# Ledger of designs, part 62: designed miniproteins, single chains, continued (5)

Each design is a single chain, and the fold is of that chain. pLDDT is the mean over its residues in the fold that is shown.

## One batch from the design tools (miniprotein)

Design m18133
Fold by ESMFold2-Fast:
Structure m18133 (fold): chain A 84 residues (1-84)
Amino acid sequence: AALRERLRALLEEFRRLLEEGLAAPTREEAERLFAEAARVFGEIMRLIAAEPDEALRAEALAELRAILESAREAAAELAARMAA
């Protein structure tokens, strides 16, 4: 279904934007990528809220949480290196 396909595409875009933001060569590029990631996150949450299938909502939320946890770990590692 179109909603499921759209959610998968947005989750992949969100993951890519976070990875690129964390690896960005300049602060300005990182800020631009994270701003775009925030926009995509908002669209993901809107689509999840509109999904009538409980199993698909749970699956999408689990994928979103996994992406956020991976980004949190990467950001914490970067912050620790900057603090040293």
Scores: mean pLDDT 82

Design m18134
Fold by ESMFold2-Fast:
Structure m18134 (fold): chain A 76 residues (1-76)
Amino acid sequence: MSKEEAEKVVREAVELDEKLTGIKASEEEIEEAIKAAYEDEKIFEQIKVLLEATKLKAEGKEEEAKALLEKAIKEY
């Protein structure tokens, strides 16, 4: 993965989470998450799964989001 791909995924996840929870992550937290995702492929895949699960929750598909997260934990 590229650093640009890691940044895109992390920022999309943070933006959706902020929209759902109203809690704004700091730039420092975002930068640390980007670095972690870029340096560890496993973390990058976990963040992609979290992003997809967050999108499902935003659509009201909480059971599908839960199943996706459970599958990710088993695989990683």
Scores: mean pLDDT 76

Design m18135
Fold by ESMFold2-Fast:
Structure m18135 (fold): chain A 94 residues (1-94)
Amino acid sequence: SEIEKLLEQAMMALAMAAVELEKETGDSSIVDEFRRYYEEVLAEEDLEKKIEILERAAKYLAEKAKGSSPRVQSLVETALRIIKKARELAEKEK
């Protein structure tokens, strides 16, 4: 599915953002919290709910990324754009 590929790309971008942000801030909870969203997405079967989980994960990382490096901000912005595209495609398939 095109949507599933987009969600995988968004997940990778968010994972990279979480790891880099943890390195920059020293906050070990960031990767642990992101892992919980990752596990939630893997356990979910409903596409709409997968998108909702990724939107929550991206919002969490965007809030934590305020004042972070351009690299971290770029990764979060990339994930948000991909998630938005996935949502728009999912709405058209209903």
Scores: mean pLDDT 86

Design m18136
Fold by ESMFold2-Fast:
Structure m18136 (fold): chain A 91 residues (1-91)
Amino acid sequence: SKEEKLKEAIRLVEKAIEALKNGDYETALRMLEEAIRLVEDALKESSGEEKKYLETALKNIRKAMELIRQGKVDEALKYLNTALLLLKKAL
């Protein structure tokens, strides 16, 4: 279901945050790539305010991934925490 996909995406973003805090950037990026796929699938079935939350969450996850690749971990964590809040609002 869409709800199960969003719950799994939330878990993956939470695990990516843990991986980043432990210096495991490769694992964090892999988890975030899977989270993006699940959010994009949920977005296909979404409309109105929920769609806006999911689109903004995707932008924040993609920005965080760019920042991780640049070694800007503290900034990436801020974007990931914003994405988590938005994903939870869409749930």
Scores: mean pLDDT 91

Design m18137
Fold by ESMFold2-Fast:
Structure m18137 (fold): chain A 104 residues (1-104)
Amino acid sequence: MKEEIRKLILEGIGLALRVVGLEFEARLIVEEAEKTGKYDEAIEKLEEILKELEEIKKEIEKLIEKAKELGDEELVEFLEKIKEKAEKAIKEVKEKIEELKKKK
């Protein structure tokens, strides 16, 4: 494997782990808000997570473009799956923000 491909794989894995961590944090924030009634604090924290997920998505898109330039179809597919995971996380966090806003 070429050095460039290895670097893109490692960067992609790092971004995937960040998405998983942020999804877990978002779930804990929602659970705590439902138990404590501190919806305003939870909404603010979820909006911070949403911004981070949007930034991660942009970073993944840059890696996909680099992978396409290298002609590595398998790497492109791998990174696109990570992008889909980030998009799903963004959608779920947005839905949770709206859900909590209705409880204010």
Scores: mean pLDDT 87

Design m18138
Fold by ESMFold2-Fast:
Structure m18138 (fold): chain A 91 residues (1-91)
Amino acid sequence: MTRGRVELYRDGKLVESFDLADTLEDLMRAATQVLADLTPEVDRVRFTIETDSRLEAEIAAGMIVIAASSLGLKVERVEVEDGRAVVEILR
């Protein structure tokens, strides 16, 4: 089972957090929607995706990176350990 979480930051402060897609297949669309809908005050977004395997976590990280890059956003950090992926994106 895949579980995603999004955290939105402004000036180092967490301003909003919510759950993302529950499936890997929906993750690309959900991540793209979140990133496209960012308010101007948000300067950093963290995606945390928990999956059943390292491969699924790497796929999830790749999907988020593609979504961010397609919108002209900077990917600051990508970390994958076991079934968990963390991707940080800067505006």
Scores: mean pLDDT 82

Design m18139
Fold by ESMFold2-Fast:
Structure m18139 (fold): chain A 68 residues (1-68)
Amino acid sequence: EREERIRAAAEALITAIENAYKAGNIEGVERAKEEGLETLKESSPELSDEEREEAVARARAAAEALLA
């Protein structure tokens, strides 16, 4: 359950980052990376702070791969 919840949150953030990247919105990609934790606090309040940090870390890793 914990892993499933973290994965779902990370995938939601990754999808948002990928959509911004495809649109050529590099500023939007950087903003999504920086604001991921805050976004998850609003959209997934049931997650613990540690779970949100893990989901954000996974999303940031995916964003770095896209920007490389």
Scores: mean pLDDT 76

Design m18140
Fold by ESMFold2-Fast:
Structure m18140 (fold): chain A 65 residues (1-65)
Amino acid sequence: SLADRLRRRAETAIEAAKQAAKLGMKVFADNAYELALQYYRRAGASPEDLERVEKAKEEIEKLIK
């Protein structure tokens, strides 16, 4: 379904954000993270989706340090 496709795109964007963060590419990491948020919101933003997003944000911030 569309929702499942959007969740997969959000997960791909989170992975891209983490990879960009590991490379020190903060702007790209932030942009990929925001893209993931948009996909999760369009998919219906379940509580599980919001928990994954919050955890990913914390991991990305730690990687950029």
Scores: mean pLDDT 82

Design m18141
Fold by ESMFold2-Fast:
Structure m18141 (fold): chain A 96 residues (1-96)
Amino acid sequence: SEEERRFLLAETEVALLLMQASIYEKMADRALKEGDKETAIKYYQKAIDYYQQALDVLREALPHLSPEQRARAERLIAGIETDLANLKKKLEEVKK
């Protein structure tokens, strides 16, 4: 159905955004380990931006989802919100 197609496109977009967030977080962690605080801050900020974009895509999709799809999306939102909060805390520690 068109509804299933729209949901699949949203899931694919979210997966790509989360992959980008993970890559930038790992690049930031590496930069921090190597003493490059400026690069670490830049890449943590990029990771935060990608996590936020993933949340926005999921939240926009929620009104158009079946109950099963909605429950799955809400679990993913909760996980991303936790990861985002932890990453924001990590970024503030690096800025000290």
Scores: mean pLDDT 88

Design m18142
Fold by ESMFold2-Fast:
Parts: sequence; structure tokens; C-alpha cells
Structure m18142 (fold): chain A 88 residues (1-88)
Amino acid sequence: PLSGQRQLAVLAARSTVLMSELYYQLELAKAGKPVDRQAVDATIAEGDAVIDEGLALARRLRDTEAVAFFERVRQRYQQLAAELRRAL
């Protein structure tokens, strides 16, 4: 249904924005610039929640492309979170 597809698009956009924020914080950490650890942890937690919601919705809608999308986003997000935690 269109309403479910709109929700998936919103969740996909939110996950992309949060991933960009983590990537920016990772670049700051690699440059030896100050990074707010609590803000990073909050952003990681928010991203995990958004991705979980996206996966649950995609599975409920039986949208195999959306499931694959959020699984790829989850993998990349987990990699970025791990890199950030190692850099801090």
C-alpha cells in the first residue's frame, strides 16, 4: 500500500541522514578533532531503532527489495559505529 511505501521512504531517508552524521563524526575523529561521545552514542542508538523499524515494516509489507536495502544499511551502519568506537 502507498502509505506503507511512504513510511519506508521516510525511514530510508532518516537512516541515510543518520549514517551521514556518523560518517562526518568519523572524519572528525580521524582528523584528531573533538567528538562528542554521548552525541555519537545517541545517534548510533537512534539509527539502530530506525533501521529495526524499517526492517520490521519491510518484512510486514513483504517488500523483498526494501528488506535487502535495510539489511545493507544495517551492515554499513554497524561498520561505521564500530569504526567510530575504535577511533574514540
Scores: mean pLDDT 86

Design m18143
Fold by ESMFold2-Fast:
Structure m18143 (fold): chain A 69 residues (1-69)
Amino acid sequence: SDEERARIAEEYARKAIELEPEAAELVQKAGVALVLGRFDLAERYIRELEERGFKRAAELLRKALERVR
């Protein structure tokens, strides 16, 4: 459901920001993409997190993506 997808995306984005606060802007963008079902866009932001070295935030958002697909 859209409600469950939003809840999962919000939960994982919050945890990601707690672990890597410097990644907050990219995490928020990925989270919004997940809420909207824009999985290709979410994947792009997750890759950018990985490229910038935010490995923990990226891993959490990948787990969120797998749960909402």
Scores: mean pLDDT 87

Design m18144
Fold by ESMFold2-Fast:
Structure m18144 (fold): chain A 99 residues (1-99)
Amino acid sequence: DERLAAVLDAMFEMRAERAKAPPEVVEEERARARELFAALPEEERALMAEVLDVLEHSDLEEQLRWLERLGRELDGATIESEEAARAWIEELREAIARA
């Protein structure tokens, strides 16, 4: 899903700016996250689709501001497992419901 890839790219771009991480490390983290999200069950992918649908109605500047707010709540979170990816999607859903 191109929209999911764009959201993940923006999120990892923000983390890279914050941590001053080397580009190679950022690319490896993005690739890993994409693999984990692609492996998620249908139900978790449906939750992510709801999140992306809300973001899709915003322009790029608003999407980036939204990801900045979400990044503060996900500060230090690493997507290293399917369990972590599932928890991250649920946190996104709750954050959007609060906005």
Scores: mean pLDDT 55

Design m18145
Fold by ESMFold2-Fast:
Structure m18145 (fold): chain A 98 residues (1-98)
Amino acid sequence: DMKNILTDVSDKLQQASDYAKKGDGDKAKSILDDLISWLQSKKDQTKKSNPNDTITITTLDSIISSVQHIKDLIDKGDLDKASDQASKISDSLKSYAQ
């Protein structure tokens, strides 16, 4: 269920945003690394069970790219931008899950 995936991703992005806002880039990055691994697993499962579900696969790829961008901001030491981006994406995904 895509709505459950979007809700879980949103919650994890909000957690990462909160840690980045507190200056804890290591914890924020750890959450994002776990999230990327989990999303990649969901994408691989979708490709195996329904390879013609291009909308789900493309949506998961877009989310992975967004999470990777937030991680890159943390790697650059830009914790405030990482926090802001994670929060904005979290809010957008919550809106789609409703």
Scores: mean pLDDT 87

Design m18146
Fold by ESMFold2-Fast:
Parts: sequence; structure tokens; C-alpha cells
Structure m18146 (fold): chain A 76 residues (1-76)
Amino acid sequence: SMQETINGFLYLAVSGEIELVNHILENNPETPKEVKQKQLEEAKKYLELVKPFIPEEKYKELEKQIKENEEKLKKL
């Protein structure tokens, strides 16, 4: 359905934002910790806004990735 197509695009968009945050945390040591923290918080807000539109299984997958990024940030 059209709704399923839109929900798929929303999933890919949020997934891409979370992947970008992960990339910055792993590959950009020059980026200040407070900037990385702000980027992670923005990704968390985006995921919560999109939550009603994506399958619960996919939401939990992305939530796990956010938590893994939070743990990486704590070690900086």
C-alpha cells in the first residue's frame, strides 16, 4: 500500500541518520564530544517522531543502535 511505502522511506531516513551518528563517533575524533552528543540526541528525537509509522520490530532495532551509540559516547 501507499502507507507501507511511506513507512519504508521513514525507516530508511531514520536508519541513515543513526548510521551517520555511528560513523562520526567511530571516525571523527576531531569532533567535540558535545557536538557528537547533540547529534545523537537529534537522532533520538527523530526516531521518537517516526515511531508510530514504522513496525515495532524495526523501531526496537534502531533503539538498540541508539543505545550502542550512547555507550560509545560515554567512553569519549
Scores: mean pLDDT 84

Design m18147
Fold by ESMFold2-Fast:
Structure m18147 (fold): chain A 60 residues (1-60)
Amino acid sequence: SSEEVMKEAVKITEENGKDVITEEDLRQTAERLGVEFSTVARMLLGTKVSDLKNLLKGLE
């Protein structure tokens, strides 16, 4: 699900000591979850971790 992709991207980005999601973080996220990088990059590339965490709080 999109929610699972967002959660994994936050986790990886924080593990890398970053506050903004980069191409490297999303490539690793896509590989771990078996999803297409291009789809994830359009949605999340350059997103701040804090903004994405706020979005996730609004989801189940």
Scores: mean pLDDT 80

Design m18148
Fold by ESMFold2-Fast:
Structure m18148 (fold): chain A 90 residues (1-90)
Amino acid sequence: MLKEAAELAREAAELLRANIPKIDPSLQKKAEELAERLEELAERIEEGDRSAVKEAAETLREGATIMRQSGLEEEAKRLEEAARKLEEIA
């Protein structure tokens, strides 16, 4: 379960970074900060910190909001689905 949670957080960070050029320029810095946060949370989850799973889910929902505001509806839905899975693990 925790390995799956860490992988979901890492994949979400990669999705955010890959789409930064498509994100509204005013939100790009926030998207980068969220991606870095997800990588830090993934490391904490891998080390057994279950509280990081809930924080990762919340961070994914923030990322989904940024993607949706930038017109990236499908990517936003993918982050929301990952957040739902993390909430079930937490």
Scores: mean pLDDT 85

Design m18149
Fold by ESMFold2-Fast:
Structure m18149 (fold): chain A 55 residues (1-55)
Amino acid sequence: SELEELEKKIQQLIAEIDAMDEARAAGQPVDTEELMAKAREAQELLEKIEKLKKE
């Protein structure tokens, strides 16, 4: 279903964001623009999931 595909995509994005945050906390260089882009994409997906739940 569309909801399952969106949930799978959000899980992958959250995992990538978490990995980048951990790398940054460890003092490794991280692409801040990429991190922010993934965060925005995750927020958009969460909004879509919430709309589907309200139907």
Scores: mean pLDDT 81

Design m18150
Fold by ESMFold2-Fast:
Structure m18150 (fold): chain A 67 residues (1-67)
Amino acid sequence: SAVAEAARRAAEAAARGDAEGAAKYAQLSMIHGGNTEDAERAARAAREAAERGDAAGWQSSKYNGGL
């Protein structure tokens, strides 16, 4: 679905540190008349994915520097 695809791109942008891009993709789903629940779910998934991406990157960087 368009909402799921927008959510994927939003999460990917957020994980890369592009908050502006993530917000743009989330808003695009609402403009296309997406379901409110689906839009909220996409926004939550994007935030959670960004936190997981940041945590994984931090751990990898720390261990690489220690090696």
Scores: mean pLDDT 58

Design m18151
Fold by ESMFold2-Fast:
Structure m18151 (fold): chain A 77 residues (1-77)
Amino acid sequence: ELLERARELTREARELTLQAAKSDYETSKKLTDEAVRKGREGRELALAVGDMRLAVEAGATEGLARMALSSRKIESE
């Protein structure tokens, strides 16, 4: 079911983002890249089934993951 898949991807993206925050920079980069991919996929599926709330949540998760990676890059300088 597409709705269930969208929820699963959004949940996984959030978990990866939280795990990245606790990890070293190299691991954090890999986890963040994966979170961005899963968040984008979840958003597309949520939009396809018409779940606007889930689409916003997935998009926000993708955005947070991208911002977290940028912050970690600055800290590495």
Scores: mean pLDDT 75

Design m18152
Fold by ESMFold2-Fast:
Structure m18152 (fold): chain A 94 residues (1-94)
Amino acid sequence: MVIVRIDPRFLSGSVGGIAIVNVYVSDTDNPDSLFRVTAILLQNGQSQSDLARGGQTVSFSFLIQERGDFTIRVIAQNLSSGQSAQSFAHLRVY
């Protein structure tokens, strides 16, 4: 089973700032798997991807371009099994 955890799950910021999320990935069936981790800032379509081994944390940084409430969707895919999991964080911009 693929596990994905985002920290923090709630962020706040202002326009011109940077929002940073840390993403932990693992697989209970194969802890040494290589993962593709994709983080998407919903509503404005900013997307980033990175590779991580099971048990590692990868960081994503988003430029805050507009005010509003945004969702950060994170998808972790195990590249060996093809199994995926997702999690969400909330970004409020003032």
Scores: mean pLDDT 86

Design m18153
Fold by ESMFold2-Fast:
Structure m18153 (fold): chain A 103 residues (1-103)
Amino acid sequence: SMEEERKKEEELMEKQIKMIEALVEAYKAYLAGKLEEAKKILEETFGVPTKDMTEEELEEIFEKLVEEMKAFLAYVEKKPELSELEERLAEAVRKALAEIEKL
């Protein structure tokens, strides 16, 4: 049913918002020099094996994720009409990028 599909989409969107929030926390930890904390958040949230990652490799991961978030916003902003779920996800991404710009 459409109601079951909407609930599944809403659950997936909430999971993505939590992942975006975790990315901001990982980046804050990285910039504060807390490399092991940043690695743990990335591993637990995104399933990325970080144990042997260098600081340079972590920086590349954060840069790539930020560029992917910017690309998502650029794509969404070109759409003539957004769903309520797309608007909520876009707002979460905008808040994440604004927090990163303050770091």
Scores: mean pLDDT 80

Design m18154
Fold by ESMFold2-Fast:
Structure m18154 (fold): chain A 87 residues (1-87)
Amino acid sequence: MLSAEEVLLALDILAHEIRTNPENTLAALEALRRLMEEHAPPEVLAVVREMVDRIRALHAAGASPEELVAVVREAKRRIEELMRERE
């Protein structure tokens, strides 16, 4: 299973890709989803699934990279909170 630090790093990498290579957003999102489906704890996976669905919907609606990154940051905050509670 991925550690909390590895999960948070993967989210930071996704946010960086959305900012620097917005054309790769959907590919980076799918790569993160696959990584998390195989290796994330169930409570973290639930947050990632909600984040993925929301980012896909916003991207389809023409949202800016900054709006997509805000969703990633909120998911990261929720995961940090969950990992503190469960350790």
Scores: mean pLDDT 83

Design m18155
Fold by ESMFold2-Fast:
Structure m18155 (fold): chain A 60 residues (1-60)
Amino acid sequence: SMAAEREREDALIERARERQKAGELSTPEEVYALTKRIYREKGWSEEQIEEEAERVAAML
Protein backbone atom coordinates (compact mmCIF):
# COMPACT_ATOMS: atom_id res chain seq x y z
CA SER A 1 0.00 0.00 0.00
CA MET A 2 1.05 3.63 -0.40
CA ALA A 3 0.91 4.13 3.35
CA ALA A 4 3.35 1.26 3.93
CA GLU A 5 5.71 2.69 1.30
CA ARG A 6 5.59 6.11 2.96
CA GLU A 7 6.35 4.56 6.36
CA ARG A 8 9.34 2.70 4.93
CA GLU A 9 10.59 5.87 3.22
CA ASP A 10 10.28 7.82 6.49
CA ALA A 11 12.31 5.15 8.32
CA LEU A 12 15.09 5.33 5.72
CA ILE A 13 15.20 9.13 5.92
CA GLU A 14 15.39 8.94 9.73
CA ARG A 15 18.34 6.55 9.42
CA ALA A 16 20.06 8.94 7.02
CA ARG A 17 19.62 11.74 9.56
CA GLU A 18 21.17 9.56 12.29
CA ARG A 19 24.16 8.75 10.10
CA GLN A 20 24.62 12.44 9.30
CA LYS A 21 24.72 13.27 13.02
CA ALA A 22 27.31 10.51 13.55
CA GLY A 23 29.45 11.74 10.64
CA GLU A 24 28.79 8.55 8.65
CA LEU A 25 28.03 8.18 4.95
CA SER A 26 24.45 7.38 3.92
CA THR A 27 23.68 4.07 2.19
CA PRO A 28 22.39 4.01 -1.41
CA GLU A 29 18.93 2.98 -0.15
CA GLU A 30 18.84 5.98 2.21
CA VAL A 31 19.99 8.37 -0.54
CA TYR A 32 17.33 6.92 -2.84
CA ALA A 33 14.61 7.66 -0.27
CA LEU A 34 15.90 11.19 0.41
CA THR A 35 16.14 12.02 -3.30
CA LYS A 36 12.56 10.88 -3.89
CA ARG A 37 11.29 13.04 -1.01
CA ILE A 38 13.14 16.16 -2.19
CA TYR A 39 12.00 15.93 -5.82
CA ARG A 40 8.38 15.21 -4.88
CA GLU A 41 8.45 18.50 -2.95
CA LYS A 42 9.79 20.16 -6.12
CA GLY A 43 6.79 18.90 -8.10
CA TRP A 44 8.58 16.40 -10.35
CA SER A 45 6.60 13.52 -11.87
CA GLU A 46 6.86 10.11 -10.20
CA GLU A 47 8.55 8.72 -13.33
CA GLN A 48 11.24 11.43 -13.27
CA ILE A 49 11.69 11.06 -9.51
CA GLU A 50 12.23 7.29 -9.78
CA GLU A 51 14.74 7.65 -12.63
CA GLU A 52 16.74 10.37 -10.88
CA ALA A 53 16.72 8.64 -7.48
CA GLU A 54 18.01 5.38 -9.00
CA ARG A 55 20.71 7.25 -10.91
CA VAL A 56 21.92 9.21 -7.85
CA ALA A 57 21.93 6.15 -5.55
CA ALA A 58 23.88 4.12 -8.14
CA MET A 59 26.64 6.75 -8.19
CA LEU A 60 27.54 6.07 -4.55
Scores: mean pLDDT 79

Design m18156
Fold by ESMFold2-Fast:
Structure m18156 (fold): chain A 66 residues (1-66)
Amino acid sequence: SAEEALAEGKRHYAEGLASTDPAEQRRHFARAAQAFSEAIVLGGPDNEEAKALLAEVGRRLRALQQ
């Protein structure tokens, strides 16, 4: 469901934020982005939240491209 995909995305995003290894952060953020994208496709009450979180994780992934 969209709610399950959103929850999975939030879990991966939190893991990425907690990591001090850039490679692990990138892996977690990539998985978060995938899950948030799935939540958007499936729709649901949290669709706008998924869009906002996808934008945020994309920004963090770009910052890691130094």
Scores: mean pLDDT 81

Design m18157
Fold by ESMFold2-Fast:
Structure m18157 (fold): chain A 80 residues (1-80)
Amino acid sequence: GAETAAEAIRLAVLEYREKHNIPDETVTKLGDLVTERLDALPERVTGEQVVEAAIEAAEEIGLPELAELIRKHYEEVEAE
């Protein structure tokens, strides 16, 4: 569900920050872009829609490695 996707995004950001020094403002911007994309959707949001919004947001801010980590963590959580 959406909570599972949110946890996958959190874990991906944490792993990315261990390898790359990004400011807190970049993390805030990622969250803002995800919220903006989700607000454009009708009332019910799926976990897959949340993770897709986060992947697109990471790509938009120029962090393709973060987008890949978000996808990987979501696949791992959904496989369990």
Scores: mean pLDDT 77

Design m18158
Fold by ESMFold2-Fast:
Structure m18158 (fold): chain A 107 residues (1-107)
Amino acid sequence: MEELFEKFFKLLKEEDKDGDGKISGEELKKVLESFGRKPTDEEIKKLIDFIDKDGDGKIDYKDLVEEFQRIFGLPVDGKWTEELKYLMVSTLLGYRDKKYDELMSKV
């Protein structure tokens, strides 16, 4: 899991060409496709809309961490734990937890 998370985060940083610490839905889609996933534009949009509290269509890496901590009922401290790394990577790479499926059903 750690190695998979490190690869995922490395690819996110490589797609963040502006170096602003934010990732767009298109950049996230490219990262997921590099892991052999086939997310639809609608699935990416729903994920971005859920995490993006600023409404700019992008995910701040800190906001991504804190929002997944909230979703999974973990302490909201902006830090990566092994549990958070597992849940985030599993969710983004196509492992469906119940909260993700509930969100996708509503939007």
Scores: mean pLDDT 65

Design m18159
Fold by ESMFold2-Fast:
Structure m18159 (fold): chain A 69 residues (1-69)
Amino acid sequence: MNLIQRLVKEVLGVEEVGEDDDIFALGADEEKVRKLVARLRGYGARVEEEDIYRYPTVKQLEEYIKSQS
């Protein structure tokens, strides 16, 4: 399990997260988006709340974060 997949799982409180799962379909709301951004930034990721809405799957978000490095 990659770091982003693990953080999404922890923030959403879900048992499992696939790379192609839409995090909003899994129950993400504005507060969970803020928590996810804060945790990702804690690991050095360059990400804002708006980026989560644009890249709502683990795979899309991981590809975006890699592109910002």
Scores: mean pLDDT 81

Design m18160
Fold by ESMFold2-Fast:
Structure m18160 (fold): chain A 57 residues (1-57)
Amino acid sequence: MTIVVEARDGDGRARVTLEVENGEIVAGEAESWGSDPAHAERALARAEAAALKQALA
């Protein structure tokens, strides 16, 4: 199962993709972008938190 979460903070955006097999995270990819690196970093933190919450639910 693939979990994809996107998040935004101001001008920052992030996408986290997790591959989950038998209830375990077997692979992950994270990407962040935007005109402000601090906004991109906050967006990434939000996306990671949300993706982990979905994977562990």
Scores: mean pLDDT 83

Design m18161
Fold by ESMFold2-Fast:
Structure m18161 (fold): chain A 56 residues (1-56)
Amino acid sequence: SEEEYENAYEAGIEIGKRMPKEKLEEAIKNIEESVKDGIITEEQGKGLIEGLKEGV
């Protein structure tokens, strides 16, 4: 849902602000694996990734 994306996007920005740029690729892979394993939704995964990219 759009709400899942928006909430994850905001969280991703906050995480990204505290993250070294060198860790971004690893964090993205971990999020993609969490989506594949059904731990989080596809919308949450997309939001987190885009938020991380904006926050770093």
Scores: mean pLDDT 84

Design m18162
Fold by ESMFold2-Fast:
Structure m18162 (fold): chain A 81 residues (1-81)
Amino acid sequence: DELLDRAGEALEREVRRLALSGEALPEEELVRRIAERSGVSRATARRLVDALVAQGILERLPGPVPLLRASPRTAAYYRAL
């Protein structure tokens, strides 16, 4: 499961960055970064991102281009570390 482990690491780094910065990132851009850094397909990266949104780790902001940001709970968690 080396590819999924690498994808998890890449995703954790992006989530931490978003949590600490408070920035919003286009969903397509996050999917692209995870796929490129880990070697998983964009479809797999999208499923991983969807799982984080479902878990309340990331929030999807509505719009013509969906933006993702760390949830308030996730931001509080990383800022407390």
Scores: mean pLDDT 83

Design m18163
Fold by ESMFold2-Fast:
Structure m18163 (fold): chain A 74 residues (1-74)
Amino acid sequence: HMKVLEGEYRTPEEVREALKKLGASDELAEMAARVFEASGRTVTRITVESPDRVRLEFADADGSAPNVLEVEAE
């Protein structure tokens, strides 16, 4: 079942900790933290859609970039 956290996540460590609270695997949390770090943006919502899939939603501070990224672990 889906689990959601809303907040203001500015560091890879904050994203990783939020995912671990939602029951994500260490591998998924690490992958999502790397995707987040590459984005350079603040995350406002984290949704664990399945044990192997997470959705990250970003603050709308840059009007031309997609504000959602999905990360999936095998």
Scores: mean pLDDT 73

Design m18164
Fold by ESMFold2-Fast:
Structure m18164 (fold): chain A 87 residues (1-87)
Amino acid sequence: MEELEKLVLKAVEESITSRDGTKTVEYDGYKFTVKTEYDKKTGKIKVTLTVTAPSGEVFTYEAEADASDLESLEKQVREQLEEFLAK
């Protein structure tokens, strides 16, 4: 499942780099949708990861970090993916 983590993290980076937009990746019947937005109240960048399972179940994860600390943001997303992939 390391391949999935790489695909999702790349989608996060692309979403951040484009400054807007929703990026979607599909893996083994699962649909991963990444949305990035800036939160003016906190001065932070927020990433919403929505996972749609083949069964139709939807899982939503949110990561947030200071706009200057993208490393923390990527760490949060990775931890959320690890939690999702843990059986």
Scores: mean pLDDT 74

Design m18165
Fold by ESMFold2-Fast:
Structure m18165 (fold): chain A 89 residues (1-89)
Amino acid sequence: GPLPNEEENVLKKLEELKEELAKKYGKPELAEKIIELTVEGHRLLAEGAPAEEIARIGEEILKLLVELGLVTEEEVKEAREGIEETRRA
């Protein structure tokens, strides 16, 4: 089936997320930094950067999401455990 342009789809979702975060949490600077790091992580992935580099950006994003109040530390832990479990299966 036709797949949407992956980069365009990601950028659109990131822009929507930035607007939603700014509206709900009232911290536009923090929302902007989260989106900026997400775009950087995507670029690194596209350039074939090492998994460790991509994971570091991901960890920084998760810290900012917890600080913003969008996700809890428990939700972050569950997400990490879910990924590891899926990788093991």
Scores: mean pLDDT 70

Design m18166
Fold by ESMFold2-Fast:
Structure m18166 (fold): chain A 65 residues (1-65)
Amino acid sequence: SVSREVGALIRAIGIATEHPGLSLEIKDGKVHIRAEEVTPAVLKAIEEIREILKEGGIEVGEPIF
């Protein structure tokens, strides 16, 4: 449902804002995660964001570095 998808997006944005250089982009009905650098903390955040979005019914593309 739209409400579940919106809730998942809000939670994902919350995680992304805790990590400088991490952002979310929406294109062609998919959410893409963009990261300016690769660190263990960023990789863990990407996995958490992907899981939240997938559980919310949102399609996720491959991460962009």
Scores: mean pLDDT 81

Design m18167
Fold by ESMFold2-Fast:
Structure m18167 (fold): chain A 89 residues (1-89)
Amino acid sequence: SLQDEIEIGVLEIAIAVAKTTGDYFAAGEYQKRLGEHLASQGKLEEAKEYLKESIENYQKAIETSTDEELKKEAQKNLEEARELLKKVE
């Protein structure tokens, strides 16, 4: 639908901005959300790519952050992204 196309486009822009600013946590969040959305549309190969990138960005967020609460949230979201990736593999 047009709404789905707009939502995907907004997430792609959000990912690009997060990557440009080095916000690994935000990039991981948007990539996970986009992966989930693409999987719901049956676009499994595209979903896999975004979920893999989400996992990488959450790992970078954990490695680079000094914020313990952000690290906990990133670890939780990393595990969720891994479970989503298993469902689309």
Scores: mean pLDDT 87

